# Designed miniproteins, single chains, continued (3), part 47

Each design is a single chain, and the fold is of that chain. pLDDT is the mean over its residues in the fold that is shown.

## One batch from the design tools (miniprotein)

Design m9623
Fold by ESMFold2-Fast:
Structure m9623 (fold): chain A 76 residues (1-76)
Amino acid sequence: SAADLERIRELQREIEELIHRVVYDGEKPSEEEVAEFERKLQELLELLSKLLPPEEVARIQKLVDAAVAFLREHAA
């Protein structure tokens, strides 16, 4: 739906903004921020799984797993 697509775009922006702050600005996320971000990444994956072929979902799952691992490593 249009609402799901808009939510996906919002989640992508929020994810990109946090990654930018951690990677480029050197900010350490709090444990609470990491947990919230993990929830947002899982929500994004769930929404995308309804819209995309299984092969694309698998590619995105791999990216989500990598992003979660990165955030956990860089948590304060």
Scores: mean pLDDT 78

Design m9624
Fold by ESMFold2-Fast:
Structure m9624 (fold): chain A 72 residues (1-72)
Amino acid sequence: MSLEELVEKLRELPKDEVMEIFDLAFAEGNYEEAAKRLEELTGVKGISPEQAARAAAIAFVDRAIEERKKLL
């Protein structure tokens, strides 16, 4: 699965679950657990820790930009 496909899957997940994956990767540095959690929530197999971290970062930034636009 491509990075773009993973980001789309993350966008379908509830905010709290996306935040959990982001926190696992970037607050805890636990990329392996972030990848496992993403696989469990999306049903996608073979997600690398690096792919999970990158997808979570992109989804988080996209959501932050969307929220900022609502304030304008």
Scores: mean pLDDT 76

Design m9625
Fold by ESMFold2-Fast:
Structure m9625 (fold): chain A 61 residues (1-61)
Amino acid sequence: SAEDEEIAFRIEAEIYFERLENPEMSEEEALKRLRERMEKAGIPEDLIERSLAAFRKAVAA
């Protein structure tokens, strides 16, 4: 869906900027850091899982 595509793009952009600051960081490390920040921000676990699933699906396509 367009909403899931937008979410996936935002996650990809966050990972991209994180890795610009630390080029040695793997995508998995960047994604783990993003997940931790989302959890600390009080984002519901179901929404975090959906967002990460949308990102994984977009990368796999």
Scores: mean pLDDT 74

Design m9626
Fold by ESMFold2-Fast:
Structure m9626 (fold): chain A 87 residues (1-87)
Amino acid sequence: EKERKKEIEKAAEELSKKYKVDKSAVKEALELLTKAGLPVEVAKKVVEAVLNSRFDEAIELLKKYGKLSEEEAWELVQKIAEILTKG
């Protein structure tokens, strides 16, 4: 949906500027999280948690809003961390 794409683009720009990280990597991580069923605002919080190495917080958000198991949440956090650190 057009609204979701606009929210993802805005969130990616804000996070990229705030954390000095590649915008395309942030956008990829946000798209992956929203595809897993998270609202854009929650996806943004997960990306921020990962960027600040708060992996426990990211896992809890994924379990609560994504309805993922702890193992699935951990795997997704690892994938997001790889995207954000390597571009």
Scores: mean pLDDT 82

Design m9627
Fold by ESMFold2-Fast:
Structure m9627 (fold): chain A 77 residues (1-77)
Amino acid sequence: AAARDAALQAIVKAVNEAIEYHDKGDYEKAAESLRVAADHAEAQGLTDFATALRNAADMVEKKEASAVEAVAIAGNQ
């Protein structure tokens, strides 16, 4: 339970950092933060969610979606 709880907190923190970087116009750091969230998800066996978060990071980096929009798309997978 503790390892999964810590990973969930790390994912939420990384997603919040991505939103903050996007709000500041730092799309590269926003994408990097989403990739960190994906790494935490993958470590917990959440492979589909990790893939969705990496796709979200690519969209943010290409300026095709905001960090909030990209995360919402990932969460609906």
Scores: mean pLDDT 77

Design m9628
Fold by ESMFold2-Fast:
Structure m9628 (fold): chain A 97 residues (1-97)
Amino acid sequence: SNLEEAVKLLSQGLELLDQGKYEEAAEKFKQAIELLEKDESSRSLAASVLAELGGLYEKMGKIEEALEYYRKALELAKESSDHEFAKSLEEQIKELE
């Protein structure tokens, strides 16, 4: 299923992060997001992965790309009524601007 493949990609991305392979980890997370976005029930998970991408691009010093992913995560968090996560993302975005 799309969810099973996405979870596998997320696990691979996290392993790559542990190895300091940031660009390769980002590609795995992007692939996972594409699969998660095909299923509305996976929206909250997609928001979390988008926020992880934001954090990853921030670690790479790519602030413009980090802001783009945080803003996408914020949009999905608001759609999922995840008020605490949305607030945290708004604060993170404000700090980076």
Scores: mean pLDDT 86

Design m9629
Fold by ESMFold2-Fast:
Structure m9629 (fold): chain A 97 residues (1-97)
Amino acid sequence: MKPEVLGVEEFKITPETRKALGEELTERHRAEFPKGIYLIPILAKDTVIVIRVRNLSKETLEKIDEVLKEAADKHQGDITAEDARKVAEEILKIIEE
């Protein structure tokens, strides 16, 4: 089953908004919806990138989880906007493959 990217959204955020989102996302680093739709948020200092995708295989989801874990480990949760875009690009490459 081939994954389908439904949308990629990039938002500029204030430091106050980032702090509030950081608190929420420590509990829910990824949102899952019915019909196999996933929201994958990549939180950076001044930017949030949200990838909306469906039809992820277990193998593809595991690869995405590895990318997110590596990014979190490297940056200890403090990802710059450039880093977030790079992570999003890696995830999109995995989805295209």
Scores: mean pLDDT 71

Design m9630
Fold by ESMFold2-Fast:
Parts: C-alpha cells; structure tokens; sequence
Structure m9630 (fold): chain A 88 residues (1-88)
C-alpha cells in the first residue's frame, strides 16, 4: 500500500492551482471551479477514509470543459481549462 502523504500533497497542489485559475476566471466560471475544488477535496477524504490502494487509484474530473486528472505516482494536473472564457 502506498503512503498517503504524496497523494495528499498532490491534491493540495491541485487545489492551489484551482484557486489561482478561479481568481482569473469570470464570475460564472468561479462557481463551477469551486464545485470542482470541493469534489477534489471529497475524493481525497474518501480515499483516506476508505484506505483504498493509492498506487493504482486515479481520479479524473470534468466539469464545464475543465478536466482535472489526479493520478498516483504521476502528478495531479489540470488537463484543460474551460473554453467558456475564450468564447465570451
């Protein structure tokens, strides 16, 4: 079983990145970004609580064209930001 510390740090880095994106996003987008952030936090908490094998557990979240991929033994990353900002 992998240690959770690496996973938790990666999730925290993703949350910080989401916060930074939120600060530059339109108000309409900020609510959706908040939802993604909350969902990432729930996944982290559920993973810790369930004690599932972290090594193989990957999480992919997509909301309004924003995709967040959290893979164990790689890095969490935001794969795509919402197109809504550039189309406005």
Amino acid sequence: MEVMESFEKTVEEVIETIDKIKSTSSKDMQGSIDTIKDYVKKIKDQHKKSKTPTKQTGYSLQVIGIQIDISFNTKSRIIQTSKGMSKS
Scores: mean pLDDT 55

Design m9631
Fold by ESMFold2-Fast:
Structure m9631 (fold): chain A 90 residues (1-90)
Amino acid sequence: GKVKVIGKRADGTIEERVVPFDLETVTEVLTREYGVSRELAEKAYELLKEGAKAVFIVPESGRIEALADEAAARAEVEASPVPAVALVRL
């Protein structure tokens, strides 16, 4: 399967890309590109694997939240005053 990554950088730029849905790829993208801890990245992957449609993460606070759909995930990223990332199961 695939996952869509929707991320907000420190400069406010929002980026989207689609990557393979596997533990190695998902954790690498989250840790390397968005500063998510390894533990939080693995938790996000497990939530999606267990049936969550989307997961929202705020790396600086450690906040992680399962969301109903891509629209909810996108809205959370767009509204975030700090860098944040969402994963959407495709």
Scores: mean pLDDT 88

Design m9632
Fold by ESMFold2-Fast:
Structure m9632 (fold): chain A 94 residues (1-94)
Amino acid sequence: SLEEAFNRGYNMSDEEFFAEANRAQRIALDLLLFDRHFPRPDDMALIATLSDEEQALIAGYLASRPHVDLERAAARAEALGLHLLARLLREAAA
């Protein structure tokens, strides 16, 4: 479930997340944490393949990090077309 994927991400260490994360999840994470003007078309194609569960895992992972600006990450996710990820990040920020 989305809740299970989110909670799993929330309880992950950095080492656990990067050991498990696929290329699309790693690229999405980079784009959410840093301002990218003109993301590469191949990167955009890869992140478009993210499942709902893969998006929920990223959301959980970011929500557990006290130094992450979740509202800014949510705005970036929305701009990237990752609407579920954006919604989960906004819910976690509240």
Scores: mean pLDDT 86

Design m9633
Fold by ESMFold2-Fast:
Structure m9633 (fold): chain A 69 residues (1-69)
Amino acid sequence: GPNMTAEQLSLQAAILKSEGDEAFAAGDYAKAVSLYQQALEAAQQAGDETLVSQIQADLAEAQQRLAEQ
């Protein structure tokens, strides 16, 4: 049902965010941006406003770091 789909999307977003965090820590800001964009899309589809806000902040930081390279 819709709740199960939203839960799966929130989990997918959290996993993608974690992978983005690992890429960011490794200095691969291009990969981090890509992963955070995918995480944001999943979080938005899930309707998870808290996760959306967290990923938006992470994405903005990764984009800033990428621009500095």
Scores: mean pLDDT 88

Design m9634
Fold by ESMFold2-Fast:
Order: structure tokens, then C-alpha cells, then sequence
Structure m9634 (fold): chain A 93 residues (1-93)
């Protein structure tokens, strides 16, 4: 899937701080937070993180596809970050 490859390429470009912001935005979106609160976090994202968020949101109705895209993100994080950095991300979201 070309989207899985694109999400992997984008995720590799993110810093730990950008990953935290992306996951915080995804949490706010899933909780149905107010648009103003979502927009405040969105504006802080890099272009790469914004593209990942938009891809995930656009595919939200396709549960299987969204699960595969999330798995790709998680796999890339496990390959590129150490256990301490992964724990920091979990604590921040």
C-alpha cells in the first residue's frame, strides 16, 4: 500500500517532540475535543506530522486501513527510538 510507505517515510522524519504532539492531537480528535483546541495543537505540527494526521483522519471510516497505518507508525517508532524515548511518548499522551 502506497499510503503505508508514505506514512513510514513521514514518520522517520519526525522528532520525539513532533511525535508527542501528533499523538496528543490524535487523542484530542478521538475524544471529540473542541475545534479550537484541536487547531491549536495542529498549528504546532511540522508539515510531515500534519500530513500523517490528515491521512489518518481521511481514512478513519476504514478501520482496517487506519489500524495498518497506525501499526506502520508504531513499527517505525520502535525501529528509530530507544525504550526511554518510547516511555516519554507514552507518558506524554
Amino acid sequence: DELEKRVAELTKKLTKEEIILLFQLLALYSEGAPKEEIEKVYEKLSPEAKEIFEILVENLKDVEKTQRLMAVIIDVLHENLNKEELQEIREAI
Scores: mean pLDDT 83

Design m9635
Fold by ESMFold2-Fast:
Formats: structure tokens, C-alpha cells, sequence
Structure m9635 (fold): chain A 87 residues (1-87)
């Protein structure tokens, strides 16, 4: 279901977020609450995608870059799958 797909994306985000310092993770709590408040699931995932792209553009750590790239691909696949279900 679309709910399960969004939850899988959020689980993957939390795994990648665990690679960042606790203070950085705490700073993202407000953004995650904003994302969760978005009723349209495609808009919710697009908002998260833009955030991940912004993180990736500034990331210098090779391990975090790889995990952010994997997360971005997963979000993009999730968006495409949701779009196919609406067609």
C-alpha cells in the first residue's frame, strides 16, 4: 500500500539519519513533523527528496554520500510507484 511505501521511505531515512550527529538529527525533527503533516503522499515524498538532495549536495563524507544516494534512489522509486498507482 501507499502507506507502507511511505513508512519504508521514513525507515530508510531514519537509518541514514543515524549516521549524523545527535544535534543534527534533533535539528531535523521540525522538518520531519512538517513532512508528516503533508496529506498528499507524492508531495510528502517530493518534499523529503528535495531535503535529501540538499544534504547530498553539501556532504563530504564518502559513507554518508553513498547512503544518501541510496536513499534518494529509494525515494525516487517510491514516487514513481505511487504515480503508477494513480494512473
Amino acid sequence: SSDELVEKVLEKFREVASLFPPETQKGWEGFLELVKSIEDKIEQLLTLKEFVESLLSREKDPERKEKLEELLEFIEEAIEKLKEEES
Scores: mean pLDDT 84

Design m9636
Fold by ESMFold2-Fast:
Structure m9636 (fold): chain A 86 residues (1-86)
Amino acid sequence: MDEAIELLKKAKEAAKNGDFDKAIEYVRQALEVAREAGAPEDLIRSLEALIKTIEKLSKTGNKKAVSDAIVAMLDALIKRLEKAKE
């Protein structure tokens, strides 16, 4: 779980920099690590949904609003993974 959390933090930094392709790559890596760690199915589905949401939002014209939205979603998932670890 710690590795998945660190990957989501890297995804968050990529999103802040407007690098949505790297953000997607880090979320995909976090998804694989979370599956290997036996994360709950609802959390796995949330990571899959986030990848699709980033892909959709990255096509909008307002990079700042997209970045802010993706960062907020990543923060929410990081907190969920931290609680699932407890």
Scores: mean pLDDT 80

Design m9637
Fold by ESMFold2-Fast:
Structure m9637 (fold): chain A 88 residues (1-88)
Amino acid sequence: KVEEAKKAGEESAKAALEAGASKDQAAGAGAGAGAVTGLTGEKVNPEGAAEGALSAEPEDAGKRAEHIYENGDEAAKAGAKAGMETAY
């Protein structure tokens, strides 16, 4: 699940950046997707995550990514880290 969470975070952050999202919005999308996959094992749609990123306030999205990285379980933290590294 850790590797799946990392992949979800990377793919969602990349999709958000390709859609024109800011680095903070992409980090939030990546961290959120990584956390969902880490916690549930379910695949997150990167295009859906990108749409969510574009609708998010950048500062709030960046803070949410940091919160997941600091407070998530092992898989969620790994996904958030991968998403943030892809976005920033």
Scores: mean pLDDT 76

Design m9638
Fold by ESMFold2-Fast:
Parts: sequence; C-alpha cells; structure tokens
Structure m9638 (fold): chain A 68 residues (1-68)
Amino acid sequence: SEKEKTKKILEKALDNVREMGERARERGDQAALDRVIATVEQLKKIAENMGLDEVKKRAEEILKELRS
C-alpha cells in the first residue's frame, strides 16, 4: 500500500539522518548536528500528519539520543 511504502521511505530517511548526526558528533560539528535534529523534527511532523505512529516514535527516540 502507499502508506506502507511511505513508512519504509521515512524509516530509511530516519536511519540515514541518525547516522549523519552520530558522525557530526564524532567531528564536534554542532552546526551539522543542529541541521540533523531539525530534519528529524520535520520527519516526525510528516509521520504525525500521516498517522504513522511507529515512525513518529522512532523519530522521538532519535531526537532523545541526539540531545543526550
């Protein structure tokens, strides 16, 4: 279904930005980390608007990790 396809696309996008955030931390690149956090927040809003609760929860977990 279209919803399932969108869910997988958003899940992969979250995995990619999570990795980017981790690498930004390794480099001490705060500007890059801030951009990653903003991207995760946008993906969370998209998931919320589409009723993709699992994707929304995953985005919240990533935000918690990146802000720790």
Scores: mean pLDDT 86

Design m9639
Fold by ESMFold2-Fast:
Structure m9639 (fold): chain A 70 residues (1-70)
Amino acid sequence: EVDRVLATARRLAERLRSWGLDDEADEVERLGRQMAEALAQGNRKEASRLAAELTGVVLRGIGEVIDREL
């Protein structure tokens, strides 16, 4: 689970960077690491909160790409 979370966050960050969203990519990587740490500690409530924040960053990045290209 922890390794899968880290791998997913890295892939999302790589995609965001490919779109020129370096700040959002760095934030996704940071949140992914924090979420993996919370899961490793058994703190599922904190992991869920961090997952919501990570989702918000990804959606913000997607919205920025759409606004630039459409």
Scores: mean pLDDT 81

Design m9640
Fold by ESMFold2-Fast:
Structure m9640 (fold): chain A 77 residues (1-77)
Amino acid sequence: DKESKELLEELLKEGLLTEEEYNALKAILEGSPLEEIRKLLIKATGDESASLVELAQKLVEKFFEAIEKKKEKEKEK
């Protein structure tokens, strides 16, 4: 949704997500074709041999880690 896209843009701007991780997550949120999502996940993870599920799990873990880092930075001010 729009809130998730705005959060992704903030995480990218703060350097908590790479451009490739941002593009892959955005494609998932927009409901892009699975082939497109897989190609973006491979670019984000650098792992051409992993299954789509494994790639998606790694990216989701990175996304939640980035959210946690953003919250910690906001609390430590």
Scores: mean pLDDT 77

Design m9641
Fold by ESMFold2-Fast:
Structure m9641 (fold): chain A 91 residues (1-91)
Amino acid sequence: VEKLAEQALANLRADLLGLAKSKEEIEAVEQAVTLFRQAEQAVLAGDEDARRAHLKELREILEKIFNDEEVAILTSHVESMLQTLREAVAA
């Protein structure tokens, strides 16, 4: 489960950095990655309220840098990764 979380975090960071075009966007990506890591830790702890709060903050960071369509796609991808982690923890 921990390895699955680490792989998801690494994949998200690589994907977001691939989309970043400026220093400001790179900084926002690192903040989003930190929030995703906190959301993963909340999932591992069984804290759904904390997971939801961190995902909301992550979305707000992405909205500062990306357009609405990009934010919707990235948010759906993040939610899918966190759901996969939740299912792995529940097993």
Scores: mean pLDDT 81

Design m9642
Fold by ESMFold2-Fast:
Structure m9642 (fold): chain A 81 residues (1-81)
Amino acid sequence: SEEAEREAIAREFLAEIRKLLEEARANLSDADFQAFADFVQALVDEFRALLDAGVPVAELRAKAEEIVARARAKLEELLAA
């Protein structure tokens, strides 16, 4: 069902975000980790708003991938500094 697909996308999204937060915690200073965590919180809130709005599965999947890519880019930026 679409509902089961939306749940799977949400689970996969949260798992990818968790991996990025664990990588950040291991490799960043406390200050840079806090900056990354704050950035990620805003992205998670954006994803939750899409879930609550009931957007189509295809749109939800595309947005989840986009948001994870934005989080990864931010982590790479902080790691390069």
Scores: mean pLDDT 89

Design m9643
Fold by ESMFold2-Fast:
Structure m9643 (fold): chain A 97 residues (1-97)
Amino acid sequence: SLKKTLEAAKRSLERARRAVEAGDLREAELHASMALIALSVAALHSENEKVKELAERAARHVAEAIDAVRAGDLEGALAHLEEAIRDVEEAIKELES
């Protein structure tokens, strides 16, 4: 289910955000990477253009968050993760319409 894949991505992003807030950069990168895989799968399998665009945009934000984590930029990582979470929430809403 596309919705279940997006919900799994959201849970991974929320775990990544909590890990960044705790200063656990390895855990943050792991959960962000899991979210990136789920979002890439969702984008490839979506026939809804808005859901596909939101999943692709969320994936770009997650990639930027991973780069920020690797650079030790925790504020940047949090900002990018929050943008990705918003895009995933909007994609889930589109599937519920």
Scores: mean pLDDT 91

Design m9644
Fold by ESMFold2-Fast:
Structure m9644 (fold): chain A 65 residues (1-65)
Amino acid sequence: MDYELEVASAVLTGDLARAREILEEARRRGEDVLKVGEGAAKLLESLGHADLAEQVRRMARELAE
């Protein structure tokens, strides 16, 4: 599953709750949530959404604690 693309897509549609659910699923499946969040953030930055990229990075850090 491409978690980075799914997180970026959820954020682009304004569904921050869905983005968090995807990050939580990635964590449960043994993925590095910080790497998933960084990947999604880079996708968002490439589309010109640096502010959304920062939101995703903060969300990933919160989940990693």
Scores: mean pLDDT 83

Design m9645
Fold by ESMFold2-Fast:
Structure m9645 (fold): chain A 95 residues (1-95)
Amino acid sequence: MEEEKYLKEVEKELQLRLQKISGDGAKKTKDSDDKKYALDVAREMVKKLEKYGEELVKEAEKLGFSKETVEKIKKKVDEVVDKAKNAIKEEEAAL
């Protein structure tokens, strides 16, 4: 089913973006100034992720997907954004 395939691709893309924000790259930085800069970049990536989520919702509505599918996309976006923000908070606490 096309909606189910779209939801799986959305979830995959959101998880890849989450991994880039909260992944080992930020943890690799040993210098505290470089780590602060990496965290600022990660915060900008979270803002881009939020905008991407808004575009995914608009596209799903434009494609005529069910309200249930649109709500699932919104929920997945919110969950991934929250995880990204929490990962940044954990890395900031390690400074």
Scores: mean pLDDT 76

Design m9646
Fold by ESMFold2-Fast:
Structure m9646 (fold): chain A 95 residues (1-95)
Amino acid sequence: SARERELAVKVAAAGILKTAAILSVELGDIEGARIDAEALVELAREILATGDREAIERARRLLEEVRRALEPYREELAEVLERLEETIRELEEAL
């Protein structure tokens, strides 16, 4: 269905944003990591609103990987880390 295709694209895009955020950190691009992580949070909220259990579990894992990668930069990235932690909590509550 169109909804199943849209959900699959969102989950794939979330995986790409996770990889982009982690690579930004590895390259020392902390601002790039912030932008990628914020985009991932927004996409995860859409997955939470429209996704099934499998998609929600996948999104939770992707956000946790990004949260861990950004933790050393907590002073610079406090706001996006708080949004990641809150969104992870919301995803866990839906499971």
Scores: mean pLDDT 88

Design m9647
Fold by ESMFold2-Fast:
Structure m9647 (fold): chain A 88 residues (1-88)
Amino acid sequence: MMSEEEMKEVAEYAKKAFEATLAAGGSLGTAIGAALGAIGAGAAAHFTGDKEEARRAGEGAEKAALAGGSKEGAEYAKKAGEVAAKGA
């Protein structure tokens, strides 16, 4: 189960992934995909303890940010997945 601090880190990275994807000119769909994938990584870690599921959700978030043209958003999504996988 993730700590409260790890959950806060995932939430902050999800927010930054969303904001960075929009700032890069990404669509709302790609920005939402990046944020939800990052949150999904945290949820997988917290509720299932499955490191692989958390990692896959983070990778999905990274791909969504990249589809939105945001390398910065992709890095934040990747960090969310890493924190979630470590906390699982």
Scores: mean pLDDT 81

Design m9648
Fold by ESMFold2-Fast:
Structure m9648 (fold): chain A 55 residues (1-55)
Amino acid sequence: GPASAERLAAFEARREEEFERLKQGFMDVGFDEELAEKVAEMILEVEREVLERSP
């Protein structure tokens, strides 16, 4: 496969772990689970856009 595939795979693996960590962090400071999930998704979407602009 292409060399960039490894970076995407690493990002996807970290994305799941980071999503879980971000969600838990927001819940720890008082956000409801649904809202914490939304905010975590927004943060990861921004990270993905940054990654897509600099491949």
Scores: mean pLDDT 76

Design m9649
Fold by ESMFold2-Fast:
Structure m9649 (fold): chain A 67 residues (1-67)
Amino acid sequence: DLEALIADPALSEREKRAARFVVDHADRDFTARQVGTAVGVSASTVSNAARKLGFAGFEALKAAARA
């Protein structure tokens, strides 16, 4: 499940914060840039976190978190 994937030690602390924000706020409409601003990372770090979790990118992670 997404909770177990986010606990993956392959993610940096910044990437974990970005992924956690997406999962915790999946009910909201937001962009990777807005996630980056909220957790203090770049939009590319948000996208990289999603890919490390096995998703095609940020939108795929957000869709999975909403389901």
Scores: mean pLDDT 77

Design m9650
Fold by ESMFold2-Fast:
Structure m9650 (fold): chain A 70 residues (1-70)
Amino acid sequence: MRREQEDVREVAGTKTKLRSRQEGDTVTIELEYEDDNGSRKVVLRVEGGKITLTSKEEKGNLKVDSWWPA
């Protein structure tokens, strides 16, 4: 089954949006926050016991990073 949830909160003057989605054995969690320096999005994906993390910054310098634990 597919399920999606979204939660928007303000923490320490930073607007944060948390979104989670589950489809089968795959879970995707997105965290997006915005402050005076710009916005950043972090995506955590769990698929069949594998975990990947990707980050993206939108203002100032546009960059994408990815990380995977062994």
Scores: mean pLDDT 61

Design m9651
Fold by ESMFold2-Fast:
Structure m9651 (fold): chain A 74 residues (1-74)
Amino acid sequence: SAELGEAFRAAAAELQPEIQERMAAYEAETGLPAGISGGIEDGKAVLHVVKGDEVTVIEHEDAREAIERALEAL
C-alpha cells in the first residue's frame, strides 16, 4: 500500500535522530555496530535490529509501532 509506505517513511524520518543517538551510544560503549534496517514486506513493516552479532526481527502491521518497537530493541 502507498499509504503504508508513506506512513513508514514519515515515522522513520521522525524517529531517525533517536535511532542514530542509540546506535552511536552502543558503538561508543562496545566498539560493535548497531542499527535498524528493513521496510515494507507483504503489507507489513519488517525491521531487523542489529546489536553486534545479535539480530532481532520486528514485524508489525502498523509502521510507526514497528519502528518504535525496533528502537526499544536497540
Scores: mean pLDDT 83

Design m9652
Fold by ESMFold2-Fast:
Structure m9652 (fold): chain A 111 residues (1-111)
Amino acid sequence: KSPLQQLVDQGLQLNDELKDAFKKKDFDQAIQINQQLIKLLDQLKKMLSSDPLMVQNLNSAKTQNQQMLDILQKAKQKGYLTTNEQLQLQIFHMSVSASLIVVQNALNRKA
């Protein structure tokens, strides 16, 4: 696998680990994983900077992760997630996964 394909695979892994962390209500772990994923998305964006569609998908994923970070930080302060916050986290998780799969499929077609 190329270094780009390996980074996308790592992003998908981190996104799944993030879901497991917030399902367990481990807000510290979820915040840490989410911050790692945001940094990885910035790295991918720099490596794919010449591809506007890939940059757009990565920017979308980063925006979703920034919104998840806000929800998780508020949940940590109050000690719980509301039903609506849990639903929002699930929706953002699915959206990030979809964006990364678009990038993964584009890289696989060039191999």
Scores: mean pLDDT 88

Design m9653
Fold by ESMFold2-Fast:
Structure m9653 (fold): chain A 82 residues (1-82)
Amino acid sequence: MLTEEQKKELIEFIEELIEKLPDEHEETKLFLKKIIKEIEEQTPLSEIIKKIDEYLKIEGDEEVKKALQELKEKLIEVEKKL
């Protein structure tokens, strides 16, 4: 289970990704907001990582792929500390 500190770290990281993405990537921003909600609801990080992997399989935009890969790497690093 994520600590309050780990939740805050992950949510702040995702919020920063949302801020950096251009407005034309509205679907990706909505996906990231959904991930924030799932973190708040204590969804296992392994399930969140799987959802990101599924999104990456169909994504063609390199900027979106980079943001999602950075998020995936951050989630894996936090999961290793659990």
Scores: mean pLDDT 81

Design m9654
Fold by ESMFold2-Fast:
Structure m9654 (fold): chain A 72 residues (1-72)
Amino acid sequence: SLEELSKLLGLRVERIPGAEVDEGRAGVIVTGAALRAIGDDVSKSLSTSEAGQARIDELERKLAEAGYRIIR
């Protein structure tokens, strides 16, 4: 599931209450982020660096478009 995939990134992803959701799009976004994290950043603490924060912010924007949010 989307929640299981996001846990592999060390992130908690939840549906935004009242938002229209696109689980397929959200799944693609999370999978893409996971593949990039494996290739580019092996750190589990993506949110602790400036580059990691920018990457999380981009992921948050894309997931919000699909009706999801990241819980930190």
Scores: mean pLDDT 66

Design m9655
Fold by ESMFold2-Fast:
Structure m9655 (fold): chain A 94 residues (1-94)
Amino acid sequence: ATPSPSEQFLEAVRIAGESLARARAENPDASDEEIFARAVELAREEIARRYAPGSPGERIALSLLAAERRSFAQSRAAGLRMPERIVVPPAPAP
């Protein structure tokens, strides 16, 4: 079955959260900017691996990634620290 837009959005949020966690695990001493840049690269790789080019899932995931990049830039401009973790919804119950 085709996943709903809400399900696709939650999957995109999960990819972003996992990418951020992995980036931090790979280089815990890195700056917020370095961790975020690495997380974006990991998220792009995962999106390309999971979704066909031009699919709704890819568009939703890339749109979320673009929104996260804008939010990070705005937070940095305001002098705010990057959050320690992105809130990832729990895995669906079995």
Scores: mean pLDDT 71

Design m9656
Fold by ESMFold2-Fast:
Structure m9656 (fold): chain A 75 residues (1-75)
Amino acid sequence: MSSTEIMAAFYSRLTPEQLAALAARVEEVFASTDDPVEQAKRTLELLLETGRAAGVPQELLDRFREMFEKALEES
């Protein structure tokens, strides 16, 4: 699957309420640290935790993690 397909498949499994809660928690991470590497790592952990709680398949979570880690290397 392309990176776009992986992202679409991940986010399509979250409810609007779960997406809003995730966004709020990501904002808290960015408020708590100025280190972009720490921000990215904590954001990835929140994304994976939220996805797992929402019933996203582990295979999709693994692909999302790999995609995010590659994007982090490009930053």
Scores: mean pLDDT 77

Design m9657
Fold by ESMFold2-Fast:
Structure m9657 (fold): chain A 65 residues (1-65)
Amino acid sequence: MDKLEELWAKIQAKREELGLPAPSERDRRLYEEKIRFDEMTPEEQKAFSEELVAEERRRIAEWRA
């Protein structure tokens, strides 16, 4: 089974057990991104982080222009 689906099922079950509201779609997306990042090699994680920082800097520069 997909690692995300397995983790998500466990989270939903635990929240249900504790009487908490169901997790949001945003929460699911955050876990999905975390799993994707964790499955990357160290080199890929570094490249991904550098691209993310470059993207943020580009967005800020465009916003200020």
Scores: mean pLDDT 72

